# Designed miniproteins, single chains, continued (3): the designs that were tried, part 82

Each design is a single chain, and the fold is of that chain. pLDDT is the mean over its residues in the fold that is shown.

## One batch from the design tools (miniprotein)

Design m11031
Fold by ESMFold2-Fast:
Structure m11031 (fold): chain A 95 residues (1-95)
Amino acid sequence: LTPEQEEDIRRVAAGFAAGVKAGEVVEKNTDLTPEQVLQLAIDVAGAVMATPLEDEEARRKAVEDILLSHGVDKETAQKAAEAAVEAARREYERL
């Protein structure tokens, strides 16, 4: 694989890890429906893939803003955003 292809794979994998983790935290702490949780996870994955890896704070804020826009409360949104960013970082480092 080229370095560009490897970076793209890492970004996609990190985004998916973040989306899954945010969905798990939201599902356990809110009454959002499975359909709402899935859409939220997709939006989180997209935001993580679009945000520079080196700027974890910008990534955390982007995820938190998405969660708030989906009706997640501030406390749960902060917890989910932190967990999602950590999951993305770990997945990126693993690959």
Scores: mean pLDDT 83

Design m11032
Fold by ESMFold2-Fast:
Structure m11032 (fold): chain A 62 residues (1-62)
Amino acid sequence: MEEFKKKLLELGVSEEDIKEAFEIANNDPLHAVSILLHKGKITLEEAEEILNIKIVVSPPAP
């Protein structure tokens, strides 16, 4: 929990936005990060860094 919140603060997300996202997500970091991503507060690359996973989204190639 604290590690995710610190990373979000370092990325420039406000404490209020972080609190609200975690409140809506019932303190689930995956869901909270998803909410912030949907709101445009963080990018996909920033979400990858926070969750320590690699998200690959590419347009379908022919």
Scores: mean pLDDT 73

Design m11033
Fold by ESMFold2-Fast:
Structure m11033 (fold): chain A 68 residues (1-68)
Amino acid sequence: SDEERARELAERFGISVATARRFLELLRRGPHSLREIAEELGLPVKTVGRMLVELGVRESFERLKELL
């Protein structure tokens, strides 16, 4: 669930659960640059990039598990 994803991101990156929820909402609202997301959340661009990689890697592994 989005709520569980938000909690995991908050714990891993040392941000609030509210900030993690806003990040997931921004991703759902269409195309945004890393810079735009970073500015909206008040986070470094590198941190946002790492959050996107973590989310993408987890989704890719979940997809692979269903195929195996």
Scores: mean pLDDT 74

Design m11034
Fold by ESMFold2-Fast:
Structure m11034 (fold): chain A 57 residues (1-57)
Amino acid sequence: GALREKAIEAIEKGDLKGALEYLNQLYVAGTPEEKIEKAKLALMNGDLKEAIKILEE
């Protein structure tokens, strides 16, 4: 959906603030908390590829 695409775009640009904001919106929209927490951890470690992979599941 559009929110997931916006989150991935923010991650690809290195916009950590934007990425975290879209991850929070995905959580509110019903994405499992464990998936959001794994994506946040990957972002905090600078592992952008892993963060994107988690969101594409």
Scores: mean pLDDT 82

Design m11035
Fold by ESMFold2-Fast:
Structure m11035 (fold): chain A 55 residues (1-55)
Amino acid sequence: HHHHMEQLRFAKEAKEVQDKVTELWEKARAGTPEEGRKYVDEATKLVRELKKKIE
């Protein structure tokens, strides 16, 4: 029952991750496919780490 505050903190981090993922995805589409893979990898890593903390 003491993890409610932790969940709210993770929600804030989730919003920041969503913003970064969106920005990285936009850069991936604007750049070359090869460069885009690097941005997609970063976005995937951020989402995966966020899910690991929430799960």
Scores: mean pLDDT 74

Design m11036
Fold by ESMFold2-Fast:
Structure m11036 (fold): chain A 64 residues (1-64)
Amino acid sequence: SDKQKSIEGAKGFEEFGKEFEKKKDYRSAATYYDQAAHSYLNAGEYERANELYDKADEARKKAE
């Protein structure tokens, strides 16, 4: 289903975000967390989307 595909995509982007965060590449981490959040939003997973947007914002602050 479209919802399931969006959730699967979101998980993939979230995993990339975590990998880049572990490498302290916070710019890339922020980009992937934003993509994960957008995919969760498209799936109707609003709470999870908000968590990932917050993680993206925090990663952006660490990149500065």
Scores: mean pLDDT 87

Design m11037
Fold by ESMFold2-Fast:
Structure m11037 (fold): chain A 65 residues (1-65)
Amino acid sequence: DAKKAAEEALETLPLDKIVNSLKAYFKEKGKPEEEIQKALDVINDPSKREERIELLTKIIEENKK
C-alpha cells in the first residue's frame, strides 16, 4: 500500500532523509532542476501534508514499476 508507506515515511523518517531520497530519485530519472525544486518545496512545507503524501505515494508507485 503506497499511500500507507508514504504516511509512515513522513511520521518515522527524518525530513532530511526524505529530501535526500527524493533528490536521488529525481536525478536518476533525469528530471530538470525546476521539477526537483517543486517537489522539494512541497516536502519542506508542513502546511502541505496532503500534497506531501500524494507526492510520496506517486513516487513509491512509480518505483515499484
Scores: mean pLDDT 76

Design m11038
Fold by ESMFold2-Fast:
Structure m11038 (fold): chain A 67 residues (1-67)
Amino acid sequence: MEKIREYAKKALEAIDKGDIEKAREYVTEMLVAMGLDKEAAEELANSMSPEEIRSIATSTLRAIEES
């Protein structure tokens, strides 16, 4: 949980700074911490727009807070 929360926050910070590549890296690590294979996580993160990255990070943080 703590790792997932940390990476989700870092992904949002990277998006806010305009560092899209770093945001994708953090989303990849977040997905791996959630149980995805690294290759699958990388493919998914690379297919996402900045808006989709923001959305998944935000929804992940919300899910953690509600659990």
Scores: mean pLDDT 81

Design m11039
Fold by ESMFold2-Fast:
Parts: C-alpha cells; structure tokens; sequence
Structure m11039 (fold): chain A 58 residues (1-58)
C-alpha cells in the first residue's frame, strides 16, 4: 500500500538523520537504497532535506 511505502521511506530518512554526521559512508549507502527503492528524484529531495538540517545545526 502507499502507506506501507511511506513508512519504509520514513524509516530510511530516520536512519539517515541518525548516521549522516557520525557515519557518512553508511549515510551514502542509505541514500543509494532510497534511490533504488524510491527513485533518483526522491533520493535527491531527501539529500536536500539532510543538507538543510546540517545548515540549521551549523
């Protein structure tokens, strides 16, 4: 279902937020998994959100 798909994406995003600062290699692998499962455009949008969070903290 669309709801199941959205839950999976949110889990990836949550794991990405936890790892982007402490484990950049794992964060890159998670982004690749998002691109594989949800497409390049979605992965690019998620990356932009993470970049915005980084700016907000710095």
Amino acid sequence: SEMERRRRLLKYIDELIKNYDTDPEKAEKILQEIERDFGKKTAEQVKKVIDSIKKLKE
Scores: mean pLDDT 81

Design m11040
Fold by ESMFold2-Fast:
Structure m11040 (fold): chain A 82 residues (1-82)
Amino acid sequence: SMSEKIAKEIEETGKRILEQVEELARKYGMSDEEIAEIRKLLQEAIEKAVEYAKKGDFSKAVSTLAAGVLEAIGRIIEKMLE
């Protein structure tokens, strides 16, 4: 189904974003514990986004993933500032 295909694309895209965000966090000196917290946050956002996509709520799927990514990036920026 189209919802299953979109859900898979969201999951695969989310995993790629997670890898890039973890690399960014590592580059800016976040600890393994802080990186694990970001990983958990983003994994939860990906799981929720996939669930929304499977239900056909693509707007919520995209918004949920975007919110998780912005929160993760925000934590990295905050670490860079102090």
Scores: mean pLDDT 89

Design m11041
Fold by ESMFold2-Fast:
Structure m11041 (fold): chain A 110 residues (1-110)
Amino acid sequence: SKSDQGIIEAGVKEVRELSEYYGVPEELTEKLVEAIKKSVEFARLAGDLAGMVFIIDALGKKLNDPEEAVKILEKMVRKQVEWLREQGLEEEAELLEELGKHIIEALKKE
């Protein structure tokens, strides 16, 4: 549907912006984009995750509590990965887990 296409386009844009900001490898970013294009459910989840990462990172910096921000993001990524596996979306789960690892590593270095 036209609505589904809009969700996919938003998810692609948000994941690319997230990946550029946190220094995620281009190969992983392209695999995520291809997975997003194949699944509206994954596009929605990936876009929501990208938005939440920026918000939680910004709040952690503003409150001078970056360790708590990392813990919140680790828990959120883990729950989303577990949910994807429960839905039978193993490839998407593996891609999201790798994305999460790169973001968490970037946050711990800065």
Scores: mean pLDDT 86

Design m11042
Fold by ESMFold2-Fast:
Structure m11042 (fold): chain A 55 residues (1-55)
Amino acid sequence: AAEARVEANIEEVDVPRLMKEKGLSREEALKEARKRIQTMRDGGVAGSRALAAAA
């Protein structure tokens, strides 16, 4: 339910941005955006950037 909002934002904001900026296809942009959101979700609210540096 709540994830539907996040997915809509990915498709309406992140996907077009990635397509325009990086020249990705819609499918590739969607995968990239989904991967980023999934990592943020799994890594917790704060510290995703710090976690990458610590690992």
Scores: mean pLDDT 65

Design m11043
Fold by ESMFold2-Fast:
Structure m11043 (fold): chain A 58 residues (1-58)
Amino acid sequence: LSPAEEMAAAAYRAYEQGLISKEQAAEIAGTALGIKDPEKAFKAAQEAARRREELERA
């Protein structure tokens, strides 16, 4: 994963653990990935986290 995708994945994992809000996770991921749309940023963070998990399990 790129460094930006790893940042987005970390933001989603923090949200999943209840450490940050959904809006905060979207903001972090959007900034890292250059995505202005919060809905798209949040989905990108979720997908980055899933790809990160797949790499950890491989």
Scores: mean pLDDT 82

Design m11045
Fold by ESMFold2-Fast:
Structure m11045 (fold): chain A 75 residues (1-75)
Amino acid sequence: MSSSERILEENREYLEKLREEGKDNPEAQKLVDEAEELLEKAREAHRAGDVASMMAYLMEAGKKVQEAKEALKKA
């Protein structure tokens, strides 16, 4: 439980950093927005005790984060 909450908080902080880094990159901003939406779903699943859904949403969010990082590298 506590480790899952920590993972959710760490992901939120990281997305805030990516949003700041990509402020002038609309592709990166869109991917960060999508990742934030997935992180919100993961947090909701965690509150419901649905660890499997939480992990699935976190994996999708991580994929969007990786895509955002790649978009920033190309800029």
Scores: mean pLDDT 81

Design m11046
Fold by ESMFold2-Fast:
Structure m11046 (fold): chain A 81 residues (1-81)
Amino acid sequence: SKVARLIGYILAAIGELEEAKYYLEKGKYEEAIKYAERALEFAEKALKLAEELGDEKAVEIAKKLIKEAKELIEEAKKKLE
């Protein structure tokens, strides 16, 4: 079902984002970026599917995950400067 696929993308984005946060805390900024980029990819897939389904709540969740992933990527990149 499309709903199960949407939930799968959201959960994948959350999981990758938690891995990114873990590596950020360990000072492993390159790994943090890698996992955050994966989180971003899943969150963008979730956004597209949520928009296709007209699920406004899921659109909001996906947009929040996209924002968190992008902010983490920028934070980790600054640490590599």
Scores: mean pLDDT 92

Design m11047
Fold by ESMFold2-Fast:
Structure m11047 (fold): chain A 80 residues (1-80)
Amino acid sequence: MSSLIKEAEELEKKGNEYYLKKDYEKAKELFEQAAELYLKAKDNISAAFSYFNLGLVYEKLNKEEEAKEYFEKADELLEK
C-alpha cells in the first residue's frame, strides 16, 4: 500500500506541473492515474483530492458536466 501511495503522490506532483504549464490533457491523465492508485491503496481522502484536481482540469477544458461529476465524486469519497 505505501508504494502505491508514493507512486500516486509522484503522479499528482507531475499532474500539477502540467496543469501549471496549461497542458490540461496530460494533467488529466496523471490525475486519473493518481486517483486510481489512491483508491487501490484505500486512501479515500487523497483520491478525493485527485478527483477535485480532475474537476479543475475539466473546467479548464470547458467540460463543465465532467467537472461537476468529479467534484461530486470527491465529495462522496470524503463522506466515507
Scores: mean pLDDT 86

Design m11048
Fold by ESMFold2-Fast:
Structure m11048 (fold): chain A 59 residues (1-59)
Amino acid sequence: DKKIAEEKVKKVKELAKKGEATPDIVAAEVAELYEELKDKKIAEEAAKEMGKIVKESFS
């Protein structure tokens, strides 16, 4: 479900704003995303977006 993926991405964005988007926390969010979504393509796209957010936060 795209809505679940969007909520997970928003959560990672909020964590990044607080300086709390650590690799461990983001990895846990990605793992939950793959567990909750049956559509692996949507999960993969959301995981890539989360990775981009983390990279930009540490740039």
Scores: mean pLDDT 76

Design m11049
Fold by ESMFold2-Fast:
Structure m11049 (fold): chain A 93 residues (1-93)
Amino acid sequence: TLESLRKAVDEFLEEMKERVVEAAAREGEEVAELVATLSPEEAFQVLLMAAALRHKPAEEVRREVAEFLRSRGLPEEVAEAAGLAAARIAEER
């Protein structure tokens, strides 16, 4: 059913958000708390950007992700925290 599909998508997005929060936790508990405020959809965008930018230096990944999220209206602290998480994810090979 359409309801079963929506539930599966929601569960997938929550699992993806957990991955971003876990990566953020490696940078610090405060960073993880900020990243936890992201919607599951926003967290998934962070994962997609980390994957797309994985060949770039960590500092460039961090900056590009933070700039993108700030351009979408996220608070500066949350955008920077998400950038740090994305850089960590991009380094995991």
Scores: mean pLDDT 84

Design m11050
Fold by ESMFold2-Fast:
Structure m11050 (fold): chain A 73 residues (1-73)
Amino acid sequence: SMKKYKELAEKYKEEIKKDPNNSESLTKLGIYYSLLGKYEESIEYFEKALKLDPNNEAARLALAVTKAVQKSL
């Protein structure tokens, strides 16, 4: 549900405050922002995650999907 996505986004946002360079947490935040329809912010988090870890397949796939959704709007 939207409520759970907001709660999970806040959880990972707090993790990023503690460790701003955690590629995994940035990817999780990006996913929940995408699920909330915040595509620009989502893309920014995925790009930052990939800059920190170019081998992050979850971020790469999520970025491609999110950009495709954004272009279809």
Scores: mean pLDDT 87

Design m11051
Fold by ESMFold2-Fast:
Parts: sequence; structure tokens; C-alpha cells
Structure m11051 (fold): chain A 50 residues (1-50)
Amino acid sequence: DEERRRLLERALEEARLGTEAIAAGDWAAGEEHGNRAVRLFDEAGVTSLL
């Protein structure tokens, strides 16, 4: 499913950006990116399927 694949790719990118923000000491940006990643994973059905 191409749409699910795009959501997963976006979620992984947001997770990476969040990790980078935390490493740079920007907790607020890290939290924002982390929350986006979680929402994208949920929309992709990852947490409900496995």
C-alpha cells in the first residue's frame, strides 16, 4: 500500500528529526517531532496491527 508506505516514511523522518533536536538540546522541537511521528505511525495502522 503506497499510502501506508508514505506515512511510514514520513513517521521515520519525523522520528529522526526529533532525535536530532534532542541531541541539540531542543526538547520542545524534539517533543513536537516525536508527537508527529506517533500520529503518523497510528495513521499507518502500525500500533493497531502489531
Scores: mean pLDDT 78

Design m11052
Fold by ESMFold2-Fast:
Structure m11052 (fold): chain A 102 residues (1-102)
Amino acid sequence: SLEQQLAQYIAQAQQYIELAKKYALEGKIEEAVEKLLQAADYYDQAARIAAELGDEELARQLQQQSETLRETARYVEETSKEVQERGERARRQLAEQLAREL
């Protein structure tokens, strides 16, 4: 059913957020960002199904979650060069911050 597919996509998004957090804790920033973008894609798909089911409020909330994940990924990517120039300590601090926000 569409309801089962909606639940499945939300579960996939949450699983990828947990993977992103794991990679962030391991200092794997690029891999964490990739998992955040995959989670955002699943939230986008969930939002489309929620809209199809007539749940406009849920669709809006899922779109907001997707946008927040994409903004987090963009922020981390934009700061990655500056963090690399500041060295290992700064990279670890960025990874710890990302893990805390997830």
Scores: mean pLDDT 87

Design m11053
Fold by ESMFold2-Fast:
Structure m11053 (fold): chain A 81 residues (1-81)
Amino acid sequence: MEKKIEEMAEAAKKAAYEEASKVLSEEQAEEVAEAAGELARRYAEKGILESVEEAEELGRIWGKFMAMVELLDRELAAATA
C-alpha cells in the first residue's frame, strides 16, 4: 500500500514539474511538483487515485493549472496598468 502511494506521488511530482517548468522558474516548478506529490498521496490514501497513470495525469493537470495561474496573474498585472 505505502509503496504504491509513494510511486503515485513521485509520478505526479515528475509530471507536474515537466508542465510547470515550461512557464515557471526551476524553483517555482519544484514547489509545484512537491504540492502535486502531496495532493496525489492524499487522494491515493482516500482511494480517489488507484494507479500511477492516474497520478501522472493529476500531476500534468496540476502543473498546467499552476502555469495558467501564473500567466493569468501576469495578464491581470498588465491590465491594471
Scores: mean pLDDT 82

Design m11054
Fold by ESMFold2-Fast:
Structure m11054 (fold): chain A 96 residues (1-96)
Amino acid sequence: VELKDTAPTVVKAGGTLTITATVVSGSADGVAVVRKKADGSMEVVAGSSRKLKEGETAVVEVKNLTLEDSGVYYALGTANSGPASLGNGVEVKVVE
Protein backbone atom coordinates (compact mmCIF):
# COMPACT_ATOMS: atom_id res chain seq x y z
CA VAL A 1 0.00 0.00 0.00
CA GLU A 2 1.13 3.62 -0.63
CA LEU A 3 0.07 6.32 1.85
CA LYS A 4 0.16 10.12 1.78
CA ASP A 5 0.47 11.63 5.28
CA THR A 6 -0.53 15.18 6.21
CA ALA A 7 -0.35 16.88 9.61
CA PRO A 8 0.35 20.32 11.16
CA THR A 9 4.10 20.94 11.56
CA VAL A 10 3.67 22.74 14.93
CA VAL A 11 1.37 21.70 17.81
CA LYS A 12 1.09 23.13 21.35
CA ALA A 13 1.96 21.01 24.41
CA GLY A 14 -1.18 19.52 25.96
CA GLY A 15 -2.87 19.62 22.53
CA THR A 16 -3.88 17.02 19.96
CA LEU A 17 -2.01 16.20 16.74
CA THR A 18 -4.39 15.22 13.90
CA ILE A 19 -2.76 13.10 11.19
CA THR A 20 -4.61 12.41 7.93
CA ALA A 21 -3.48 9.36 5.94
CA THR A 22 -4.75 8.88 2.38
CA VAL A 23 -4.37 5.59 0.48
CA VAL A 24 -2.75 6.61 -2.83
CA SER A 25 -2.36 3.04 -4.12
CA GLY A 26 -3.53 -0.40 -2.96
CA SER A 27 -5.51 -1.06 0.24
CA ALA A 28 -4.86 -1.15 4.00
CA ASP A 29 -6.46 -3.41 6.62
CA GLY A 30 -5.65 -0.76 9.23
CA VAL A 31 -3.65 2.43 9.77
CA ALA A 32 -1.38 3.07 12.75
CA VAL A 33 0.66 6.18 13.55
CA VAL A 34 4.35 5.63 14.30
CA ARG A 35 6.64 8.25 15.86
CA LYS A 36 10.39 8.30 15.22
CA LYS A 37 12.06 9.58 18.40
CA ALA A 38 15.28 11.63 18.69
CA ASP A 39 17.22 8.41 19.48
CA GLY A 40 16.05 6.85 16.17
CA SER A 41 13.61 4.38 17.76
CA MET A 42 10.08 3.99 16.41
CA GLU A 43 6.94 3.72 18.56
CA VAL A 44 3.29 3.10 17.65
CA VAL A 45 1.39 6.00 19.26
CA ALA A 46 -2.17 5.68 17.84
CA GLY A 47 -4.20 3.71 15.32
CA SER A 48 -7.42 3.09 13.42
CA SER A 49 -8.65 -0.46 12.70
CA ARG A 50 -10.79 0.66 9.73
CA LYS A 51 -10.09 -1.06 6.39
CA LEU A 52 -9.22 1.45 3.64
CA LYS A 53 -9.22 1.22 -0.16
CA GLU A 54 -7.51 3.48 -2.73
CA GLY A 55 -8.69 7.08 -2.36
CA GLU A 56 -9.95 6.59 1.22
CA THR A 57 -8.60 8.48 4.26
CA ALA A 58 -8.01 7.73 7.92
CA VAL A 59 -7.89 10.52 10.51
CA VAL A 60 -5.85 9.58 13.58
CA GLU A 61 -5.51 11.72 16.70
CA VAL A 62 -2.51 11.71 19.05
CA LYS A 63 -3.67 13.30 22.31
CA ASN A 64 -1.93 14.81 25.36
CA LEU A 65 1.27 15.85 23.57
CA THR A 66 4.36 16.80 25.59
CA LEU A 67 7.50 18.66 24.46
CA GLU A 68 9.23 15.23 24.27
CA ASP A 69 6.68 14.12 21.62
CA SER A 70 8.44 16.22 18.93
CA GLY A 71 9.64 14.01 16.08
CA VAL A 72 8.75 12.55 12.70
CA TYR A 73 5.28 10.97 12.52
CA TYR A 74 4.41 8.32 9.90
CA ALA A 75 1.17 6.66 8.94
CA LEU A 76 1.72 2.89 8.86
CA GLY A 77 -0.60 0.92 6.58
CA THR A 78 -1.03 -2.74 7.47
CA ALA A 79 -2.11 -5.56 5.12
CA ASN A 80 -3.18 -9.09 6.13
CA SER A 81 -1.02 -10.70 3.42
CA GLY A 82 1.89 -8.23 3.08
CA PRO A 83 4.41 -6.10 4.98
CA ALA A 84 3.41 -2.88 6.73
CA SER A 85 4.19 0.26 4.67
CA LEU A 86 5.18 3.70 5.98
CA GLY A 87 3.79 6.91 4.47
CA ASN A 88 5.90 9.97 3.61
CA GLY A 89 6.16 11.20 7.23
CA VAL A 90 5.64 14.66 8.73
CA GLU A 91 8.11 16.44 11.03
CA VAL A 92 6.18 17.81 14.03
CA LYS A 93 7.48 20.22 16.67
CA VAL A 94 5.64 20.42 19.99
CA VAL A 95 5.93 23.92 21.53
CA GLU A 96 4.64 25.75 24.58
Scores: mean pLDDT 75

Design m11055
Fold by ESMFold2-Fast:
Structure m11055 (fold): chain A 66 residues (1-66)
Amino acid sequence: MLQQILEVLKAVVEGDYDRAKELLEEIKKTASPAFVRLAERLFELAIKDKKMGEAAIRSLEALLKT
């Protein structure tokens, strides 16, 4: 779940919005409604502020690697 959100955020920060949307649709097919909502909000946040997206990526990577 967190790994899929991380991939969406990376795609947005890289400027690949088509890939980010495709990954988000895969999350919608497989994840719980709570994780879908989280992914959508983080996706919107990263689009509005790439620095915030980069911070979210760093935080999620730290959580996944600990």
Scores: mean pLDDT 79

Design m11056
Fold by ESMFold2-Fast:
Formats: structure tokens, C-alpha cells, sequence
Structure m11056 (fold): chain A 70 residues (1-70)
């Protein structure tokens, strides 16, 4: 399903952000664009909102919360 694909994409983004924290904002924005193309604009919007959080630890926490809600 699209939601299962989205969940895998978010899990991949989380892993990438933990490996390269300096790239977190670009990883989140690229993943958000892919979610929009997948037809999930509400999830994409949430990722854009998380990308605006300046604290790297808070960004990771918010993404984990989003994943747990799926």
C-alpha cells in the first residue's frame, strides 16, 4: 500500500538523518517531495514542518512520533 511504502521511506529517512545529522533538513525535504508524488500531501506537509525545527534531536523525536502514528 502507499502507506506501507511511505513508512519504509520515513524509516530510511530517519536512518539517514541519524548517520548524517548535517543533511537532516535536505533528507526531510526530499522525502517530503517523494511523499507528495506518492499522493500523500498531508504526510509531506508534516515532514516540511519537522524540517523547520532547528534542534536535531527534536527533529528525530518528531519523526519517530510520526512513524509510530502510522
Amino acid sequence: SKMEEAKRMLEGALRAMEEEPSAASIILRLTAKELEELGLPELAKQLYEISEIPDPAERIRRLKELLESL
Scores: mean pLDDT 85

Design m11057
Fold by ESMFold2-Fast:
Structure m11057 (fold): chain A 61 residues (1-61)
Amino acid sequence: ADGATAAAALRRAAEITPEGAAALAAEMDDAALAGLGTGVEYQTGVALDAAATRAGLRLLA
């Protein structure tokens, strides 16, 4: 998914605030981001790898 699609899915599934998104993008490694993306995929049907999840979090920040 592109970063805009990832941002929309993250906002819907995880209810992430812009401040929280910035912190998560800075603190989470690729394994943790892939885990978050898998959870979002389960809730939304949007497939998110670590890179797409990080890009989406940065767009929400």
Scores: mean pLDDT 75

Design m11058
Fold by ESMFold2-Fast:
Structure m11058 (fold): chain A 55 residues (1-55)
Amino acid sequence: SKKIEQALEELRKKLEELGVEQEKIDEILEIFKLNVEINKNVDDVYNAALKTLEE
């Protein structure tokens, strides 16, 4: 899905800005993909992830 790919790219950039290691970024992106598939809502998962990581 284009929306999922865009959300993954945005999350990757945010994690890089926060100085997260590439290995951890890959793990977080996999968790994000699984959560999107389970919850069927990309926006909710994306916003939840950002809220947790930006605080």
Scores: mean pLDDT 73

Design m11059
Fold by ESMFold2-Fast:
Parts: structure tokens; sequence; C-alpha cells
Structure m11059 (fold): chain A 80 residues (1-80)
């Protein structure tokens, strides 16, 4: 999970959102954590896939209701 998250983070930093999405999905398959769903949502948001970003952020908030970053980015993805 950590290795896939790290590869996703590296791809995200380079603006390679498609690669970041694939690695974050792999991280979630091993560890379905709020942080991994948040990262997936952020990669979708960067890729302009607002609908998928909304779903991922909602899942992150479901797993961690105090995730203020996910709540903020959910509003951005929803156009609020």
Amino acid sequence: AEEYKKKGDEAFEKGDYDTAIEYYKKAIEIEPTAENYYNLGSAYLGNGDYESAIEAYKKAIELDPNNEKAKRNLKIAEGL
C-alpha cells in the first residue's frame, strides 16, 4: 500500500493524473483508508473528473468524518 501510495504521489506531483489514479486505486485495494480515498479524489480532481472526485472524497469523509481536507476539496469538486 505505502509503495503504491508513494508512486501515486510522485505521478501526482508531475501532473500525471492518470498514473496517479491507477496507483491510488492499487493502494486502496490493499488498504481502503480515508487518506487513500482522499488522494484518489485529488487525482481525479486534477484530471478534471469531478464526478469521480466527488465519489472518492465522500468515501474519504465516510471513513474519517473529521477529514477537513476532503470536505474542502469536495466543495471545490461540486463547484461550491
Scores: mean pLDDT 85

Design m11060
Fold by ESMFold2-Fast:
Structure m11060 (fold): chain A 68 residues (1-68)
Amino acid sequence: MLEAAADAVARGLLAQSERGGESLEELTARAEAAMRALATDDPEAGRAALEAVRAGGARALAERAAAA
């Protein structure tokens, strides 16, 4: 389910951003790049994973705004 996958991605991105290494935007961009690489070998799985990462990134940004 895209919704469950997006939530899991959002939780992971927020936790990584809170550790202070990379911005939420940078983490999302890196995850998208990894999913595009996956799409080279499996276009259907890669496309679904890329959608989940994009949705999760947007959700993480909204959660960060709500927490402020």
Scores: mean pLDDT 76

Design m11061
Fold by ESMFold2-Fast:
Structure m11061 (fold): chain A 57 residues (1-57)
Amino acid sequence: REELERKLEEARKALEEAKRELEELKKEGASVEKIVGAELRVIGEEITIELLEKQLS
């Protein structure tokens, strides 16, 4: 249970980090491959959070 709560907190922080990185890449005019990769990271963290929240409910 504590392990799931810790992973949830870490995933939330990782999501915030991934969103910030995505915004930076868009501002810098990065390649479409890099932007898509960053978008996939954001989606992955969102899915992880949803799954962990479901297990903790």
Scores: mean pLDDT 81

Design m11062
Fold by ESMFold2-Fast:
Structure m11062 (fold): chain A 60 residues (1-60)
Amino acid sequence: SAEVEKLKKEIEELEEVKKKLEEELEKETDPARKAELEKLIKNLEKSIERLKEELKKLES
């Protein structure tokens, strides 16, 4: 299904963005920027979880 393929690609792209943000967080020394990065990572995790649930429903 085109929908399944699109969701898999979106999940992969968001996981790559999350990985880059996690790498930035490891190198970051500014507490304010660390808090911003942690918030962005948590928001991405929620988005990835929602897309994975959608994928699960389509594959069921």
Scores: mean pLDDT 86

Design m11063
Fold by ESMFold2-Fast:
Structure m11063 (fold): chain A 83 residues (1-83)
Amino acid sequence: MLSPVDKEALMAVVEASLAIMEGYLALKLGDKEAAREAIERLRELIERLEELKKKTESEQIKKELESEIKGLREMIEELEAAL
């Protein structure tokens, strides 16, 4: 079974996926304020994922989180460029 830290990390990845969808939907609807709020949430989630990456003892989860964090940073750049 996954540790509580690893479970929290995977749940944070799910939250980040939701924030990405909210950001894209806001941009499609022309709601720049909602898009900026989604970007700020993504930044907060990246900080949380970096802390969880330090706490996890699973090398598999560390590698997955490193990949996810990189993808999220690239997504923030795309969303900011679209504003």
Scores: mean pLDDT 84

Design m11064
Fold by ESMFold2-Fast:
Structure m11064 (fold): chain A 65 residues (1-65)
Amino acid sequence: SAEELLRKALELAKKEDPRIAELLEKALQGDLEALNRAGVLAVILGHDEVAELISQAARLIKEQE
């Protein structure tokens, strides 16, 4: 599920970058703008595994429309 992917991304982000972790905590509360910012920041900073998990979660959220 998208929530499981975001929770995995959050666990990794807590170890790699607390700013991305904070954005992912907001994303788990339904803040899609925070999800987008977390994904962009993860790509720019080279947190590849976090970026991939966010991308997969965002895709699943879009499919739930």
Scores: mean pLDDT 83

Design m11065
Fold by ESMFold2-Fast:
Structure m11065 (fold): chain A 69 residues (1-69)
Amino acid sequence: SEVEAGEAAYKAGDYGTALRGYEEALRLDPNNARAWLGLGKTLAAMGELERAKEAYLRSGTEEGRAGAA
């Protein structure tokens, strides 16, 4: 799946591929909490802190809430 591809790319440090994977997963399912969390982590790793915070909050997860703080 696109979210699994994004997670694999993130773990490999390929943030460009990770972003595309998570964005594609969210295009298919905008309520995919895993994709929002992964997008937030990837944006934070890239220094895009404002965008990361928004993605973390949209994830609806405890980890996402912690990342947004």
Scores: mean pLDDT 84

Design m11066
Fold by ESMFold2-Fast:
Structure m11066 (fold): chain A 59 residues (1-59)
Amino acid sequence: SAARLAEAEETARLVAPVHRERIAALGARAGEGVPGTGSAKDLAGVREDVERAREELEA
């Protein structure tokens, strides 16, 4: 499920354009790597990667 990823990108759109672009790029990569099912390890990795990057960009 990409629900958390979608929320992260949604909040990014409310931030400055430059930050929005960076978070959107990470979201696109995560969406590309997460087709939907079967890869629990891949899903967890992508999810953590997106959250960490988002925190770094917001910090």
Scores: mean pLDDT 58

Design m11067
Fold by ESMFold2-Fast:
Structure m11067 (fold): chain A 67 residues (1-67)
Amino acid sequence: APPPPAPPGSPEAQETAREVGRVLLLMGDSLDEGLKLAQELIKKGVPKEEALKIGLEYGRKLFEERL
């Protein structure tokens, strides 16, 4: 039978792993909103590179506000 990997030595390591997973999901949602803004800006004639930069900054702001 395959041996289980060495367990994390502390409950803090397990808690950190769960917290990271939750943060990644929240970040994904925030980036999706940023991408929506970027797409809207592209429709308005903003260059793709500039629109993506603005969308990314917006997503980062949303993520920070939700933390």
Scores: mean pLDDT 76

Design m11068
Fold by ESMFold2-Fast:
Structure m11068 (fold): chain A 65 residues (1-65)
Amino acid sequence: DRLEEAFRLIGEMLRLRRTMKPEEARELGKELAERLRELLEEEAEKLEKEYTEEELLELAERAAA
């Protein structure tokens, strides 16, 4: 379930921005962003077929809330 994992990572990145000092959030955010990029790259074709960019943004916002 890579799509679910990707949204979980987006939620964690947003949480880091709110709960950590900027320097700590920046370094951890880089690691999470790289992991998210890898997951999305592997699922890129599937996501493009099933979801629009607008729908992906809505799902990410809901997962972060």
Scores: mean pLDDT 64

